# Ledger of designs, part 66: designed miniproteins, single chains, continued (3)

Each design is a single chain, and the fold is of that chain. pLDDT is the mean over its residues in the fold that is shown.

## One batch from the design tools (miniprotein)

Design m10274
Fold by ESMFold2-Fast:
Structure m10274 (fold): chain A 74 residues (1-74)
Amino acid sequence: RPPRVFVPPAGVTPEQRARLEELVKRDTELEKKLQEAINDPNASEEDIKKVLEEYRKVGRELMNAVAAARAQAA
């Protein structure tokens, strides 16, 4: 799946932008790890679940950071 280009919300501070870019990078890295784990015939269900939980956690942090940045800009 091609990587999504993230466009930060208008009016974010440089500090907010840096945080969002960090979270997007981690999200992309975890998506790759999840795909690798799913495609690894030696990976256990527990290994896949652990990566999936980390991916979901970072995704929630990213969504919350975007929502907070938008709320501050409003």
Scores: mean pLDDT 75

Design m10275
Fold by ESMFold2-Fast:
Structure m10275 (fold): chain A 100 residues (1-100)
Amino acid sequence: GRLEDLRREFDRLAASLRSAIDAGDVDKALTLWRRLQSVGDELIRLALERGDLELAREVLERQLDLGQYMLRNLHALSTSDMLRIIGETIRVIGDLLDLE
């Protein structure tokens, strides 16, 4: 179903993003990060509609971990890109707190 398809796409994007970060490929990492957030947001929405709070929390925690990993390991990020990722990561923290 759509939820399972989105979960597989999220897993694939998460692995690809980590590889791009480890390679220092800023442009690819930023593109994959934007796609990961888009897929993650849709996956969280469908999980919440189903009442699957555990899946929603898992997706948010993985987004938080990858955002933090990117900020720590992509040293060639512009100041504007860093501030945007920080803002996006803070929003993810807010969404996690709303699930408690």
Scores: mean pLDDT 87

Design m10276
Fold by ESMFold2-Fast:
Structure m10276 (fold): chain A 74 residues (1-74)
Amino acid sequence: SAEELDALWRRLMELPEETLDRLGEAVEAMIRLHQEGASREEILARVEELLAGLPPEARALGLEFLRLLLDQMD
């Protein structure tokens, strides 16, 4: 839900700015791929690649946030 997205975003905002910048790039890529008609699996695979350089805990939170965001776009 939007409330769950907001809660996860608040947790992510506690992370370093460089992590948030990478998350922003992943969101932008997700929106573009979704508009281009890419499958959920293709979108999530690309997002996982973009977040691969983050610490494990930040990557896990980012992936959870982006999965929920993608769910709201459907």
Scores: mean pLDDT 80

Design m10277
Fold by ESMFold2-Fast:
Structure m10277 (fold): chain A 124 residues (1-124)
Amino acid sequence: MKILLLTYPELKKKGEEIAEALRKEGYEVIVKVDPTVEEVLKLLEENPDIELIVILELNPLRPSPLALELARRTDIPILVVSKDAKVEDVVEAVKKILAGEEVESAELDLPEEIRERPHLYALA
């Protein structure tokens, strides 16, 4: 299973820690720092085996424009993760999503269009 991990430059170390923990569990992880929507969509086209997108956010209670646009343009599950989330909690959430199990998601203020998509999760 392949995971795409998106992060900001200031969160790169946390992103690398999460990526290493996920790789230890047997996942392949592609890490991208500060990507555009179009760069992510190209990665998804080139890597059709990506089953989950993880986005490290400064403020996870409201998804970024990047997260919202990706939710509109792909059916791949998206997990938005707080900078303050524990690495082990991220790993467990990833395992549950990929197993088709329910994960405890923070309640997000989402546009009506995206509220009907059950594949956007937040981990505070």
Scores: mean pLDDT 76

Design m10278
Fold by ESMFold2-Fast:
Structure m10278 (fold): chain A 69 residues (1-69)
Amino acid sequence: LASAREARRAANEAAARALLESGSPQGRLAKEIADKLNKIGDALNEYLEGKKNGDEEKAAAGEAALKAL
């Protein structure tokens, strides 16, 4: 039954919102750290791909992104 699957999905979303609305500073900090790590990973990957492929523009873009962090 599709409506039962949708109800379970809605319940999971409500639980996630309840965690955010509980005002957990730890949850916000964890998200901020994860977002920064993802940005570092993306910038580093772009830099390394540029270096690997001899693409100086891509390598420079990745380096600039790393410096901006």
Scores: mean pLDDT 71

Design m10279
Fold by ESMFold2-Fast:
Structure m10279 (fold): chain A 65 residues (1-65)
Amino acid sequence: SMERMREAREAAERALDDEIAKMQQNLADETNETKRRALQIGIDNIEANKEAMIERVAKEVREVV
């Protein structure tokens, strides 16, 4: 249903935002330059693909009977 798709989108967005926040906190606490670069790449990748990931989750919820 449209309501379940909306709930799935909102849940996915919150989960991604929480992951970004956690990675940003880890980045602030990290002193190793290689690990800092890996964390920044991870953050950038999630931010760049956030909308596509949310829509994929919503689509899969719609396709599950």
Scores: mean pLDDT 80

Design m10280
Fold by ESMFold2-Fast:
Structure m10280 (fold): chain A 82 residues (1-82)
Amino acid sequence: AAAEVKGLKEALEDAENASDAGAAEGAAAGLLSVGESSSNADAKNAAVTGGETALKEVSKKNAKAAVDAAVEGAKKALESLS
């Protein structure tokens, strides 16, 4: 739980600071990694959905939508653990 919360906070910070598609891809990958290892179904679903959506937007070269998806997924996952 503590390591998962730390990972999600780091993914959220990376996503909020992402200025390009490459940075957004890194944030999305981190979010997916934390989400896949989650034992909380709601947190896993939020993190995985946000990360996968962000990666799809990265593949379309839409950095803003990728950042927004990663931020939303990380926030929802963190709320699920509260």
Scores: mean pLDDT 80

Design m10281
Fold by ESMFold2-Fast:
Structure m10281 (fold): chain A 84 residues (1-84)
Amino acid sequence: DKELREKALELGKQAEEALRAGDRKKAGELLIKALELLLKLAKTDEQKAIMLYGMAKVYEELLGDKEKAEKLYKKAKELFEKAK
């Protein structure tokens, strides 16, 4: 899906601009949107795990939502274990 990939890339660029401006919350929100689009395009459990791990790091480091991060880390780990 070309449109979803292009939207994810654009959101990623906007997130980098927000980070350079010091807006960590805006950057985190944009990165979560980008990763959610990439998750919809993920075909393998490994690809899904990578996207969920990315979302977990964003919630922990940029959004300060440790509880959501822990839930996403757990789900990513389960998918990585399934992917072997």
Scores: mean pLDDT 86

Design m10282
Fold by ESMFold2-Fast:
Structure m10282 (fold): chain A 79 residues (1-79)
Amino acid sequence: MSREELYRLAREIILETLLAAGLPRALAGAMAHEVAREYTRLLEEGRSPEEIRERLVAMVSPEYREAVAAAVDAVARAL
């Protein structure tokens, strides 16, 4: 899988998960872009799934951490 293919897949899954969690579309789109970008970078760096999850959850405001954790878990299940 190319970096672009991984980014697109991760962004789609994260967006769908955030929307299902009740985030407004504009906010969900912006967060999906940033989280997918960092997910792809960390995976290419060879970081463990646990490290990727922890770092991505930490990069968002506390109120969104549960939704982002669920989104990251959904990406890991799809790969």
Scores: mean pLDDT 86

Design m10283
Fold by ESMFold2-Fast:
Structure m10283 (fold): chain A 105 residues (1-105)
Amino acid sequence: SAAAALAAQQAAAEARAVAQAKKLGLSDEQIAKAGELGRLIVEHQNETDPERQRELTIRILELVLELTPALTAKAVEAGVLDEADLARLEEEIKEAEKILEELRK
């Protein structure tokens, strides 16, 4: 069924996000948030109700903004982000915060 297929996709996305967060050495709280984010992204991709899409987008943006400092720190430690990448990310964070504020109106 479509519902069973969606549930399987959500479970797979959550498991992948949790595995990646664990590999990066994130905290248990951050790992749980990463799993929630993975699940909600799949739900959002399959959602057709505009009001529910807005609610999902708000929660996704909140989780992304909450996880970004930890993910950024790990990426810097791994040498995959330089100062130019960090400057671009700071601008993207400001834009995401602005979008979140507009969506909450």
Scores: mean pLDDT 87

Design m10284
Fold by ESMFold2-Fast:
Structure m10284 (fold): chain A 82 residues (1-82)
Amino acid sequence: AEQKILDALNNAMEELKKLGGDDVISEAMREAASKMPASASLIDVAKANVEAAAEAAKALGKEEEATKILDEANAQIAAEKA
């Protein structure tokens, strides 16, 4: 169950990176990860990275695409938890 949630989040990160601005998006994810406590779960870190990547993509003018990627990931996570 957790692996499928991680897979959905990792897929969202890769799709967000494809929206352009790899350096900006990667730096935003690195910054978000650096603020996570050592006790944070892999899912918590992945969620923080996806949110940071989505915000960076929106700043690049890719708001609609970023929102669709987030909605798809959230739907997959909800289905796995049900």
Scores: mean pLDDT 77

Design m10285
Fold by ESMFold2-Fast:
Structure m10285 (fold): chain A 103 residues (1-103)
Amino acid sequence: EILELIKKGEYKKAAELLKKNFPNLTDEQKIDAVFLIIYLDEKDLQKAELRLSFFLTDYLTNLDKVIEAAKKAGFSEEAIKALEALKNQDYETFKKHLDKLLE
């Protein structure tokens, strides 16, 4: 359960499950990937939850809107590139930038 791992701070385990399933991510797992990227970029659970509140209405079904909102919110270049790779189903780019966020 990817979301429960993210909530527990088990980010590396959550990332490994997402990478393992990447070619066949469900819509729920894509939402979990967005949550993971937000939590990794912010490093602060309360600030990550505030950022998530902006995405939780119309944006989770539209990765273009999520990416634009993330740019306006001042997300790192690594987080933006991970979100763009998620949208484009580009596993190699997603892995590269997600792994950097985990460092």
Scores: mean pLDDT 76

Design m10286
Fold by ESMFold2-Fast:
Structure m10286 (fold): chain A 113 residues (1-113)
Amino acid sequence: MTPETKFTPEEIIELLAKVEGVPKEEVEERIRKELEEVVEDIIEKFKLKPEEKEEVRKHLEKLFNSPEKYTLTELREKIREAQERSEELSPLELVEVAVYQKLGNLMNKVLAA
């Protein structure tokens, strides 16, 4: 089989910006806002304390700016494993799932273009 290409979150955003014909910063801001809304929903659902809210927000930033490279297959597997554990997921694990789902959706758009 041909080796599957691996991308960082930044590389996925850059490629999507090229596909859409818009600045990278515009795509990054859009995706960041969408993920921040998911984080606020998690904070409300779990009634997190101020310290826990800050940890969840920092975890999102760490994942979004991660130098780690993913294949579409790896992202799909992480999402599937998390869906099997959905009722047992911590707030931090829910943020991870939201990021993996978003990156997988963006990668699908890039690879279909």
Scores: mean pLDDT 80

Design m10287
Fold by ESMFold2-Fast:
Structure m10287 (fold): chain A 60 residues (1-60)
Amino acid sequence: SMKAERLETLAKFLEAVADTAYYIAEQLEGIHPDLAKQEREAGEQARRDAENYRKEAESL
């Protein structure tokens, strides 16, 4: 299904976004801790969204 393929692609994209956010958070931890926390929270949200899209794709 094209819809399932698109959801899987979105999940992969969001997983990459989460990994990038975690990397940025790590780099900022000693320099700007408030921004590091925001980046970690953004990464956690992207990870959750990716998991939801993968589950939706599996149901199609």
Scores: mean pLDDT 89

Design m10288
Fold by ESMFold2-Fast:
Structure m10288 (fold): chain A 88 residues (1-88)
Amino acid sequence: GLSEDIREREERLREEARRALEEVDRTLASIPDPSPELRAAAEAVRRTARELLEAIDNRSSLPVLREAERRFREAVEAFRAAKAAQLA
């Protein structure tokens, strides 16, 4: 049902947020002297992941949850781009 679909989506988003935070931590631990751009992108992932998890925990409206998810995905993409640039 719709409630189960929402629960499954929430569980997937929590896992995606956890994995992104772990990726950020591993990346910053493995790169000596990360660029200001990479550090800023990492902090954006941490902030948007927290906001996404808070939206889920607070059972926020669907538009609020979708906006938090969108911002989180954009932050992850920007972080991966900054990481690729640092390693090139």
Scores: mean pLDDT 87

Design m10289
Fold by ESMFold2-Fast:
Structure m10289 (fold): chain A 69 residues (1-69)
Amino acid sequence: LEARIAQLEAELAELDRLIAELEKEIEELEKANTPENLRKAAVLYAARGILLAARDFLREQIARLRAEQ
């Protein structure tokens, strides 16, 4: 089971990297402050929301696996 926890922790680290990259892109789009870039930022905010939910789900799974040991 420890191998599974390590696997999920690696996936969590990758999600954190993807979230950070999306946040940088959102900041650049918001700095330009055009209607086109604001629409693109809205799409990236939605994608970020999905990744944040996936991260929370992974954290919950890791916590449950640790509790069952």
Scores: mean pLDDT 82

Design m10290
Fold by ESMFold2-Fast:
Structure m10290 (fold): chain A 95 residues (1-95)
Amino acid sequence: SELLKEAILVGAEAGVEAMHSVSLKMASTREGNEEVKKLAEKGLELANKGANLAGKAEDLVLSGSNLEEAKKLTEEGKKLTEEARKLNEEALKLM
């Protein structure tokens, strides 16, 4: 199922962005860069939300029900993951 593959991929990408956010937060805390820390914290929040939505979409596809809802959750998760990536990129530019 293509939708299942997309949900899994969105979850994996969200996980990668969450790891980047954690690394940026740790580095910014050591350097005392409050602006980078705030961006990293926001990125982590969005990445975690994206992963949660992707997981819910995966569960819906596997249950064979609510395919329309699964598509919406996958799209929302993808959008949040993209927002997290942009925040992480902005944080890196300030380092």
Scores: mean pLDDT 90

Design m10291
Fold by ESMFold2-Fast:
Structure m10291 (fold): chain A 69 residues (1-69)
Amino acid sequence: MKELGKRAMQASADGNAEELVKAAREAGGTPQQVADGLKAMADDGEKSGLTPEEAARYKKLADEVEKLA
């Protein structure tokens, strides 16, 4: 589980939705769980230390991950 979160964070920084989907499936999770996590980070951007631009990118990446599921 920790491996999935760490890998998802790295892939989200790289803007790689396909890697996020692959990591979720291989770890026994779902792409939806990764997408939900990214959306939560974007919504809590002030607590996560994200800039508005970074928060918007995380939200868009989450939508792309969800579409690939």
Scores: mean pLDDT 70

Design m10292
Fold by ESMFold2-Fast:
Formats: C-alpha cells, sequence, structure tokens
Structure m10292 (fold): chain A 103 residues (1-103)
C-alpha cells in the first residue's frame, strides 16, 4: 500500500495537488472540497497522477465521513487500471458531491 504512493510524484500530480490544496482552503463544505478533489482527478494528465489524487480524495472523504458511495468511487479511482476508468469514477464522485453541495 505504501509502495504505491512511494513512487515518485509526477510533476503534474504535484502541481495539481498544490492547486487542489489552495482551492480546499476556500471550500465552505465537505462536498465542495470533494468536488475540488474530484475535478483535480479528472484534470490529471496521467494515470499515476489521477491515482495519487484519488488516494488523497479517498483519505479526505473517509475522514470527513462523506457518503459511502463517494468513498467507494474515490477508492475505485485510486485502483483504476486506465486513465479513462479513473476519470469515470472521479466524475461519478463529482456528480454526487455537486448534488449535495449545490442544494
Amino acid sequence: VVSFIENELTPEARELLDKTLKELRKAKSVYEAISIIAQAIIDAPTLEAARQLAFVGYVFAKLAKAPKEIIDYLKKAMNATSLDEAREYAKKALEIAQKLFEE
């Protein structure tokens, strides 16, 4: 498990993580924060970057006690075998978070 994230952070993952953390400081709700993280996964240019961001999102969602469905999609994204699969799961998490955030 640790060896999965011990792989050198790609420059793209680092930039997206920095941007995501700055945006999280402006978030007023757990669901807004999850939406920001999910969007970062979708914007990731590589599978490795998407998986690393999905891991961050999974840990955050679990600690924040987000709905199980959001946690499950983020977990699937971090274990995705293709970039398209990771983005699909992130989009599903984003859709749920947006429904809860925007009403």
Scores: mean pLDDT 76

Design m10293
Fold by ESMFold2-Fast:
Structure m10293 (fold): chain A 65 residues (1-65)
Amino acid sequence: MIEKETAIAMAQIAASATGSRLEEEEIDGRIVLTFYTSTDEAAKVFEIVKKDLEEAGIEGRIVKE
């Protein structure tokens, strides 16, 4: 039910707030957002955001660096 633009904006805000890097890619007409983080706390936040992204039809990925 969440709009794609809103879900992407929430992802960008979460990345900025946690000092993490966010990469956006389009693969076969699908939007894929990858979160790069060094903390378990940020990864936990991104797991919540990932659920909203999935409801909007966007694939979320989390990478711990």
Scores: mean pLDDT 79

Design m10294
Fold by ESMFold2-Fast:
Structure m10294 (fold): chain A 99 residues (1-99)
Amino acid sequence: SERRRELERRLQREGDAIFAEGKEVAKKLSEQDVKEIEDAARRLGERLSGWVSPETGEALGKLAGGVAMKTAYEKSVEEGIAQGGRAALDAANALIKEL
C-alpha cells in the first residue's frame, strides 16, 4: 500500500539521520567499542531483513547502530546495544502491523 511505502521511506530517512548523529558521537568512543556496536547493529538488520525487506532491514540496522552509539557515550556499550536493539524491534513491529 502507499501508506506502508510512506512509512518505509520515513524509517529509511530516520535510520540514516540517527546513524549519522551516532557516527558523530562515535568519534568520542574507542575503535573497539564502535566496531562492537556496528557489528551488533549489522547482524540485527540482517536478521530483520527476513521479516520486512533487505532495504528496510538495513534502515533498522542503522537505527539500532545510531541509538547504540549515542547511548554508549553516556552509559555503556552493552546498554547502547540493548537500547538500539529495542528501538529497531519496536520500529519493525510497528511496520509489520501495517501489513
Scores: mean pLDDT 86

Design m10295
Fold by ESMFold2-Fast:
Structure m10295 (fold): chain A 93 residues (1-93)
Amino acid sequence: MEKAAEEAAEEARRGGEAAAEAAKSGDVAKTVGGAILAIGAGVHAAYASEGGEAAGRAAAEAGREGAKRAKEAGGEGEVAAKGSEGGARAAEA
């Protein structure tokens, strides 16, 4: 179960990073898809980390880093940023 929480946290981070990269290339569909995956993975991490509150917080921080990178990419990065922030909040809650 802790392994599942770690995997979900890593997936949330990768989703945010993928969304940021897609935003740089102007691929709106991939940017939105990456943001949605980050949200889902963050929620999963929060549920899986019954005894791993640290893992949930790590997922939340990774999501926020992804959001910041997405904003720095510009343009469609705003959509990716909002998605990554949503995933971060879900992982923290």
Scores: mean pLDDT 58

Design m10296
Fold by ESMFold2-Fast:
Structure m10296 (fold): chain A 62 residues (1-62)
Amino acid sequence: GPLSAEQRRALGLALGGVADDETLAALLAELNTVRTIAEARAFIDSLPVPAALRERLKALLD
């Protein structure tokens, strides 16, 4: 299904808590290209972050 504005906002805020400013800008630009929950899950799986953080981010998509 489509990625909601609420889910997109939650992902952006969570990324802001775990990435430096330079990395965050690039990740937010990538997140802006995401349109569906499936694409959001693939985006999270591609992140250079610990597995525990990926699982936490995926929980925002339930």
Scores: mean pLDDT 80

Design m10297
Fold by ESMFold2-Fast:
Structure m10297 (fold): chain A 93 residues (1-93)
Amino acid sequence: MPLPDTPEVREAEEFAKKIAKELEEVLKNSDEEEAKKKITELAEEAGRKLRELLREGKLDAAEALARILEPVFLKAPAEYHKELALVTEVARE
């Protein structure tokens, strides 16, 4: 289903695309230890933004962020998937 084209949704999509690009560059160019640290930092940043959107009642923006980030984080090694719990739950709702 298409999400409404609001400023909040656009900002969430741009934020998510920025995180997705940074994650893809980390997975391509970093060693395992560096990748783990950076993936954790990106997951924490995404989680903070998602909680902020949910707190403000911006549910469409939260869904947009989760939809873009869930498939990108699923490309990360399985050990990092636990850091996606909040993003994955929002994407399923």
Scores: mean pLDDT 71

Design m10298
Fold by ESMFold2-Fast:
Structure m10298 (fold): chain A 75 residues (1-75)
Amino acid sequence: MKKELEELYERVRRESYALAKKLLAEGHSVKEVIKEVLELAKRMAKKYAEETDVPPEQVERAARLGAAEGLAEVL
């Protein structure tokens, strides 16, 4: 993976973990937590895609993997 995609993956993973942990502590359902984390990943991927010539599919994949890993660490 390119360094920029690795940085995106790690950032999305950390942000997803923090958000999921916060929402679970606030009493949100697992379904709601997953929805909010996926929306966060989509927003981060969109911003990154606008800044780079990396194919959008690769950007979206890195963000989705980061979100999945962040969720797995909490769930």
Scores: mean pLDDT 83

Design m10299
Fold by ESMFold2-Fast:
Parts: sequence; C-alpha cells; structure tokens
Structure m10299 (fold): chain A 87 residues (1-87)
Amino acid sequence: SIKDEAIAEMEELMQEFGRFYQEVKPKLSEEQQKKAEEIAEEVLAQYLRSVAAIEAAKTDAEVEEILARFREYVERAKKELEEILKE
C-alpha cells in the first residue's frame, strides 16, 4: 500500500541519517556532541510522529505530504549537523 511504501521510505531515511550521524559524531567536541544528540532525538521524535500521522491519514495525498515533510526535515537536520561541525 502507499502507506507501507511511505513508512519503508521513512525507515530508509532514518537509517541514512543514522549512518551520517555516526560518521560525524567522532569529529565533534563534547559540547558539539550534546547539540548533535538533541538534533538526533528531534529527528527520532519527528519520525515517530510522521509514522503515526501516516497511519491516521485518510487520503494518498495526505500520506505523500507527510512523507515529503519528513524528507525535508531530515535534510535540514543533516545541514544543522554540518553547521555544528564547522563551529
């Protein structure tokens, strides 16, 4: 179903984000790691909210909107981690 496909894509985005985070983490200072952990926790929270929203969705258009929003959120989180690394 479109819901199962959307959840699978979000799971893949989470795995890709997790790999990126693990690559960045050892390059960070203690203070930068605290900020990065907060970003990672917010991404996980947004993932769980997005899964619940997809399960509650009544139309395919709503599922596509939730998935698109989550993709944008993950890309923003990656950019925030890159900015922390530049500090």
Scores: mean pLDDT 88

Design m10300
Fold by ESMFold2-Fast:
Structure m10300 (fold): chain A 89 residues (1-89)
Amino acid sequence: ASVSLAPGESATVAGGTVVSATIGQTVTVEGSQPARVVVLEDATVKWEGPIPPRVTFPDGSSQWILKEAKVPAGSVIELGPGGTITLEA
């Protein structure tokens, strides 16, 4: 399933969902499976939860987000169950 958030909106989504998100938006994952968040603009990613998110950059490289990360537009974040991310400028 795919979900797009309205500007300034926060969403709780089921695992297996693909979400498009931008600055000012928050995504929380429920259930037992991860979700994917497609970042629509250059953003700083902050997170909370039991498992660090993993980012895949537009060039195909990937890394774990241990505290926070600056990510370019087109990056995809794998967010584990119980995780929350917030995108900031």
Scores: mean pLDDT 80

Design m10301
Fold by ESMFold2-Fast:
Structure m10301 (fold): chain A 94 residues (1-94)
Amino acid sequence: ALEALLAQLEARVAARAEEVHRRGASKLEMREMMAELAREAAALLSGGLGRRLRAYALALEVDREGLAELSAGLSPDEVAALRRILAEAEELRA
């Protein structure tokens, strides 16, 4: 069930990315699209994966307060994943 859900989300992300690429989307539009998709995915998932996707959405939105609160609830491995998400989000914000 989870694999089917992730495949469906991945297909929607690919289709949306192709659409925005065709019309020459800005970095801002790309960030907004990724944040929206991450929020939608996080709402459908629980546990560590849901927390990571929520962190990604918050990082793209520059919600420092929410991101700090979320980090306090993470394991060391999840904190390492969060740092990678922050680096990726920073590239999209640049």
Scores: mean pLDDT 64

Design m10302
Fold by ESMFold2-Fast:
Structure m10302 (fold): chain A 76 residues (1-76)
Amino acid sequence: MEEERRLLRELEAAIRELGAEAEVELADDGTVTLTVRYGESKAVITSSASSTEVEAEGDFEKVHEIIGEAQRRVAA
C-alpha cells in the first residue's frame, strides 16, 4: 500500500512536469482515481480490482499521451 502511494505521487509529479494538472486519490479498498487536466481537456480514470473506467472531455488523445509518457518516466 505505501509503495502504491509512492508510485502515485511520482506519477502525479511526472504529469505536472509534462505541463498538465494532476490529482490522485487512493481509497482504502485500493481504488485509484486519477484526474488529469491539459488546457480544455480532462480525463478521470478510476481503477479498481475488477475494472478500469475512463471519462474524458476534450482532446483525450493528448491527455492519454501525457499519462503514457508519465507512466514511462515512473517505470524507468
Scores: mean pLDDT 76

Design m10303
Fold by ESMFold2-Fast:
Formats: C-alpha cells, sequence, structure tokens
Structure m10303 (fold): chain A 95 residues (1-95)
C-alpha cells in the first residue's frame, strides 16, 4: 500500500483545507496574474474547495463547466479530481 495511515491522511486533508482557506485570496491574485479571467479563477477556487470538502457532485459540476474553457480538464483529469474528493470525504468521515 502506497497510502499513509488513516490518521496521517486525515491530518493532511485538514492541514490542506486550513492552508487553502488562509491563502484563498493570495491564490486568486496569482491566478489573475497568470492571465486567468476572474470568473475562471473563482470557479477554480470553488473546485479546490469542493475537492477538499469531499463534495464529489459539486466537483463534477464545476470541472465539467470549467472543461469548456480549460482543455486540461479532460474526463481523465475530472476522474482524478473526483478520486481526490472521495479521499477527502473518507478522511473527514473518520475524523
Amino acid sequence: SSLPPEEQLIETVERLRREFEERREEIKEELLKEGYPEEVAEKLLELVEAILNGDTEKVRELAEELSKTLPALDEETIERLLAMAKLAAEARKKA
């Protein structure tokens, strides 16, 4: 098994969520400086929040909407994001 123990996974997900909440505005500014339109930057931030919250339904909805403007969000990538959201949901359930 390549995955860390459940306790370590829970701690990692909670830490990433806190770091994201603390840096949300900074990350938005970085995306805008990289040339992303404000609407796309906000949806990318919402997508990251949905992944960290384990909201698989919202992840699919946002990723499919963003895929219309971002070629990198193909179906394989969307399935990887959904897998990450499922791991986050399992970690939160076991906290």
Scores: mean pLDDT 79

Design m10304
Fold by ESMFold2-Fast:
Structure m10304 (fold): chain A 68 residues (1-68)
Amino acid sequence: MSGEELYRELLAARWGEDGSVAALIARTVSAEAIAERLLDPKAYDASAPALDLTPEQARAIAEWIQTL
């Protein structure tokens, strides 16, 4: 249930197991913007699949990414 655990289970295959892509994103956008992108990935990348995240899960992932 931590943001790190959710990231590793749901996003690591797409954004990198080491969090390198997530760290780059964290340097350029706010946690709120990251959470919004996770809830609507097609708004950012039309080819991205839906992640079926709750707002709470998206926020937890975004908060963890901001610690990178």
Scores: mean pLDDT 67

Design m10305
Fold by ESMFold2-Fast:
Parts: sequence; C-alpha cells; structure tokens
Structure m10305 (fold): chain A 65 residues (1-65)
Amino acid sequence: SMADIDAIFARIEAAVAGKITLKPGENVLGVLQRRLPALLQEILASLPPEEQQLLQDVFGVPVPQ
C-alpha cells in the first residue's frame, strides 16, 4: 500500500541520516553525492524481500540486491 511505501522511504531517510557523519569544514554535498549510492544500496539490501517486492511493484523496476 502507499502507507507501506511511505514507511520504507522514511526508514531509508532515517538510515541515511544516521550513517552520514558531517564534520566542520567538509564539503557536505560532495561527501553526500559520493556516499549516497553505496549507503542506499546497503540500506536497500538490508530490507526484507517483502519490502523489496513492494518497492518493485510500485516503481515497476527491480530493487538493488
């Protein structure tokens, strides 16, 4: 359902925020751009198959394994 998709997105956002450490003086955008693909793949791979299937069904594309 849409509520399930929203919950998955909120979980991804929270996990990304929790794993990104920002230091004073760093180029925040550059660090985020470089780390986001790997972090998103790690988070998506950690989701149970049922949640991965929901994302695939909604977007019509396979979720990264």
Scores: mean pLDDT 61

Design m10306
Fold by ESMFold2-Fast:
Structure m10306 (fold): chain A 87 residues (1-87)
Amino acid sequence: MDGEVEIVGEGDDGTRIVVRGKVKDGVIVEGELTVTRTNADGSTVTRVQMVEGLTIDQLLGGFGPGRYTVTLRTEEGETVEEVVLEP
């Protein structure tokens, strides 16, 4: 299945995660993972990394406990799933 994926969510520790990428045959081929963490002093650290060669499920398996929304957009339509990862 070819399309675009967006994952937005927050870990139980307050870490915010945003993934945007292209999917081909169920695999992320061009993806960007943005992780934002708030330090004790109120400052934020944002890290951006490329993700490629993972399925959506494999990528989610690397996330910490939290609530995530997965949106997959294809020519056939849009699918939105809410995912809760437990400890």
Scores: mean pLDDT 81

Design m10307
Fold by ESMFold2-Fast:
Structure m10307 (fold): chain A 65 residues (1-65)
Amino acid sequence: SAADREEAIRIIMEKGGLDRERAEGTVDALQSPDPVIRAAAVAELRKAGLSDEEIAEIERLVART
């Protein structure tokens, strides 16, 4: 849903320190049917300082979008 997408963007911005444009790009990458692109997006979130728990929450929200 749009609400789940906005929540994922908010978490990435607040916890990862990314701006909105970059956070939206990360959510779009996590929605990719290509597992390589999804894995790269997860790696970038981890590099930005998000915990495995926070990344799992973002992936859960993105799966509902």
Scores: mean pLDDT 86

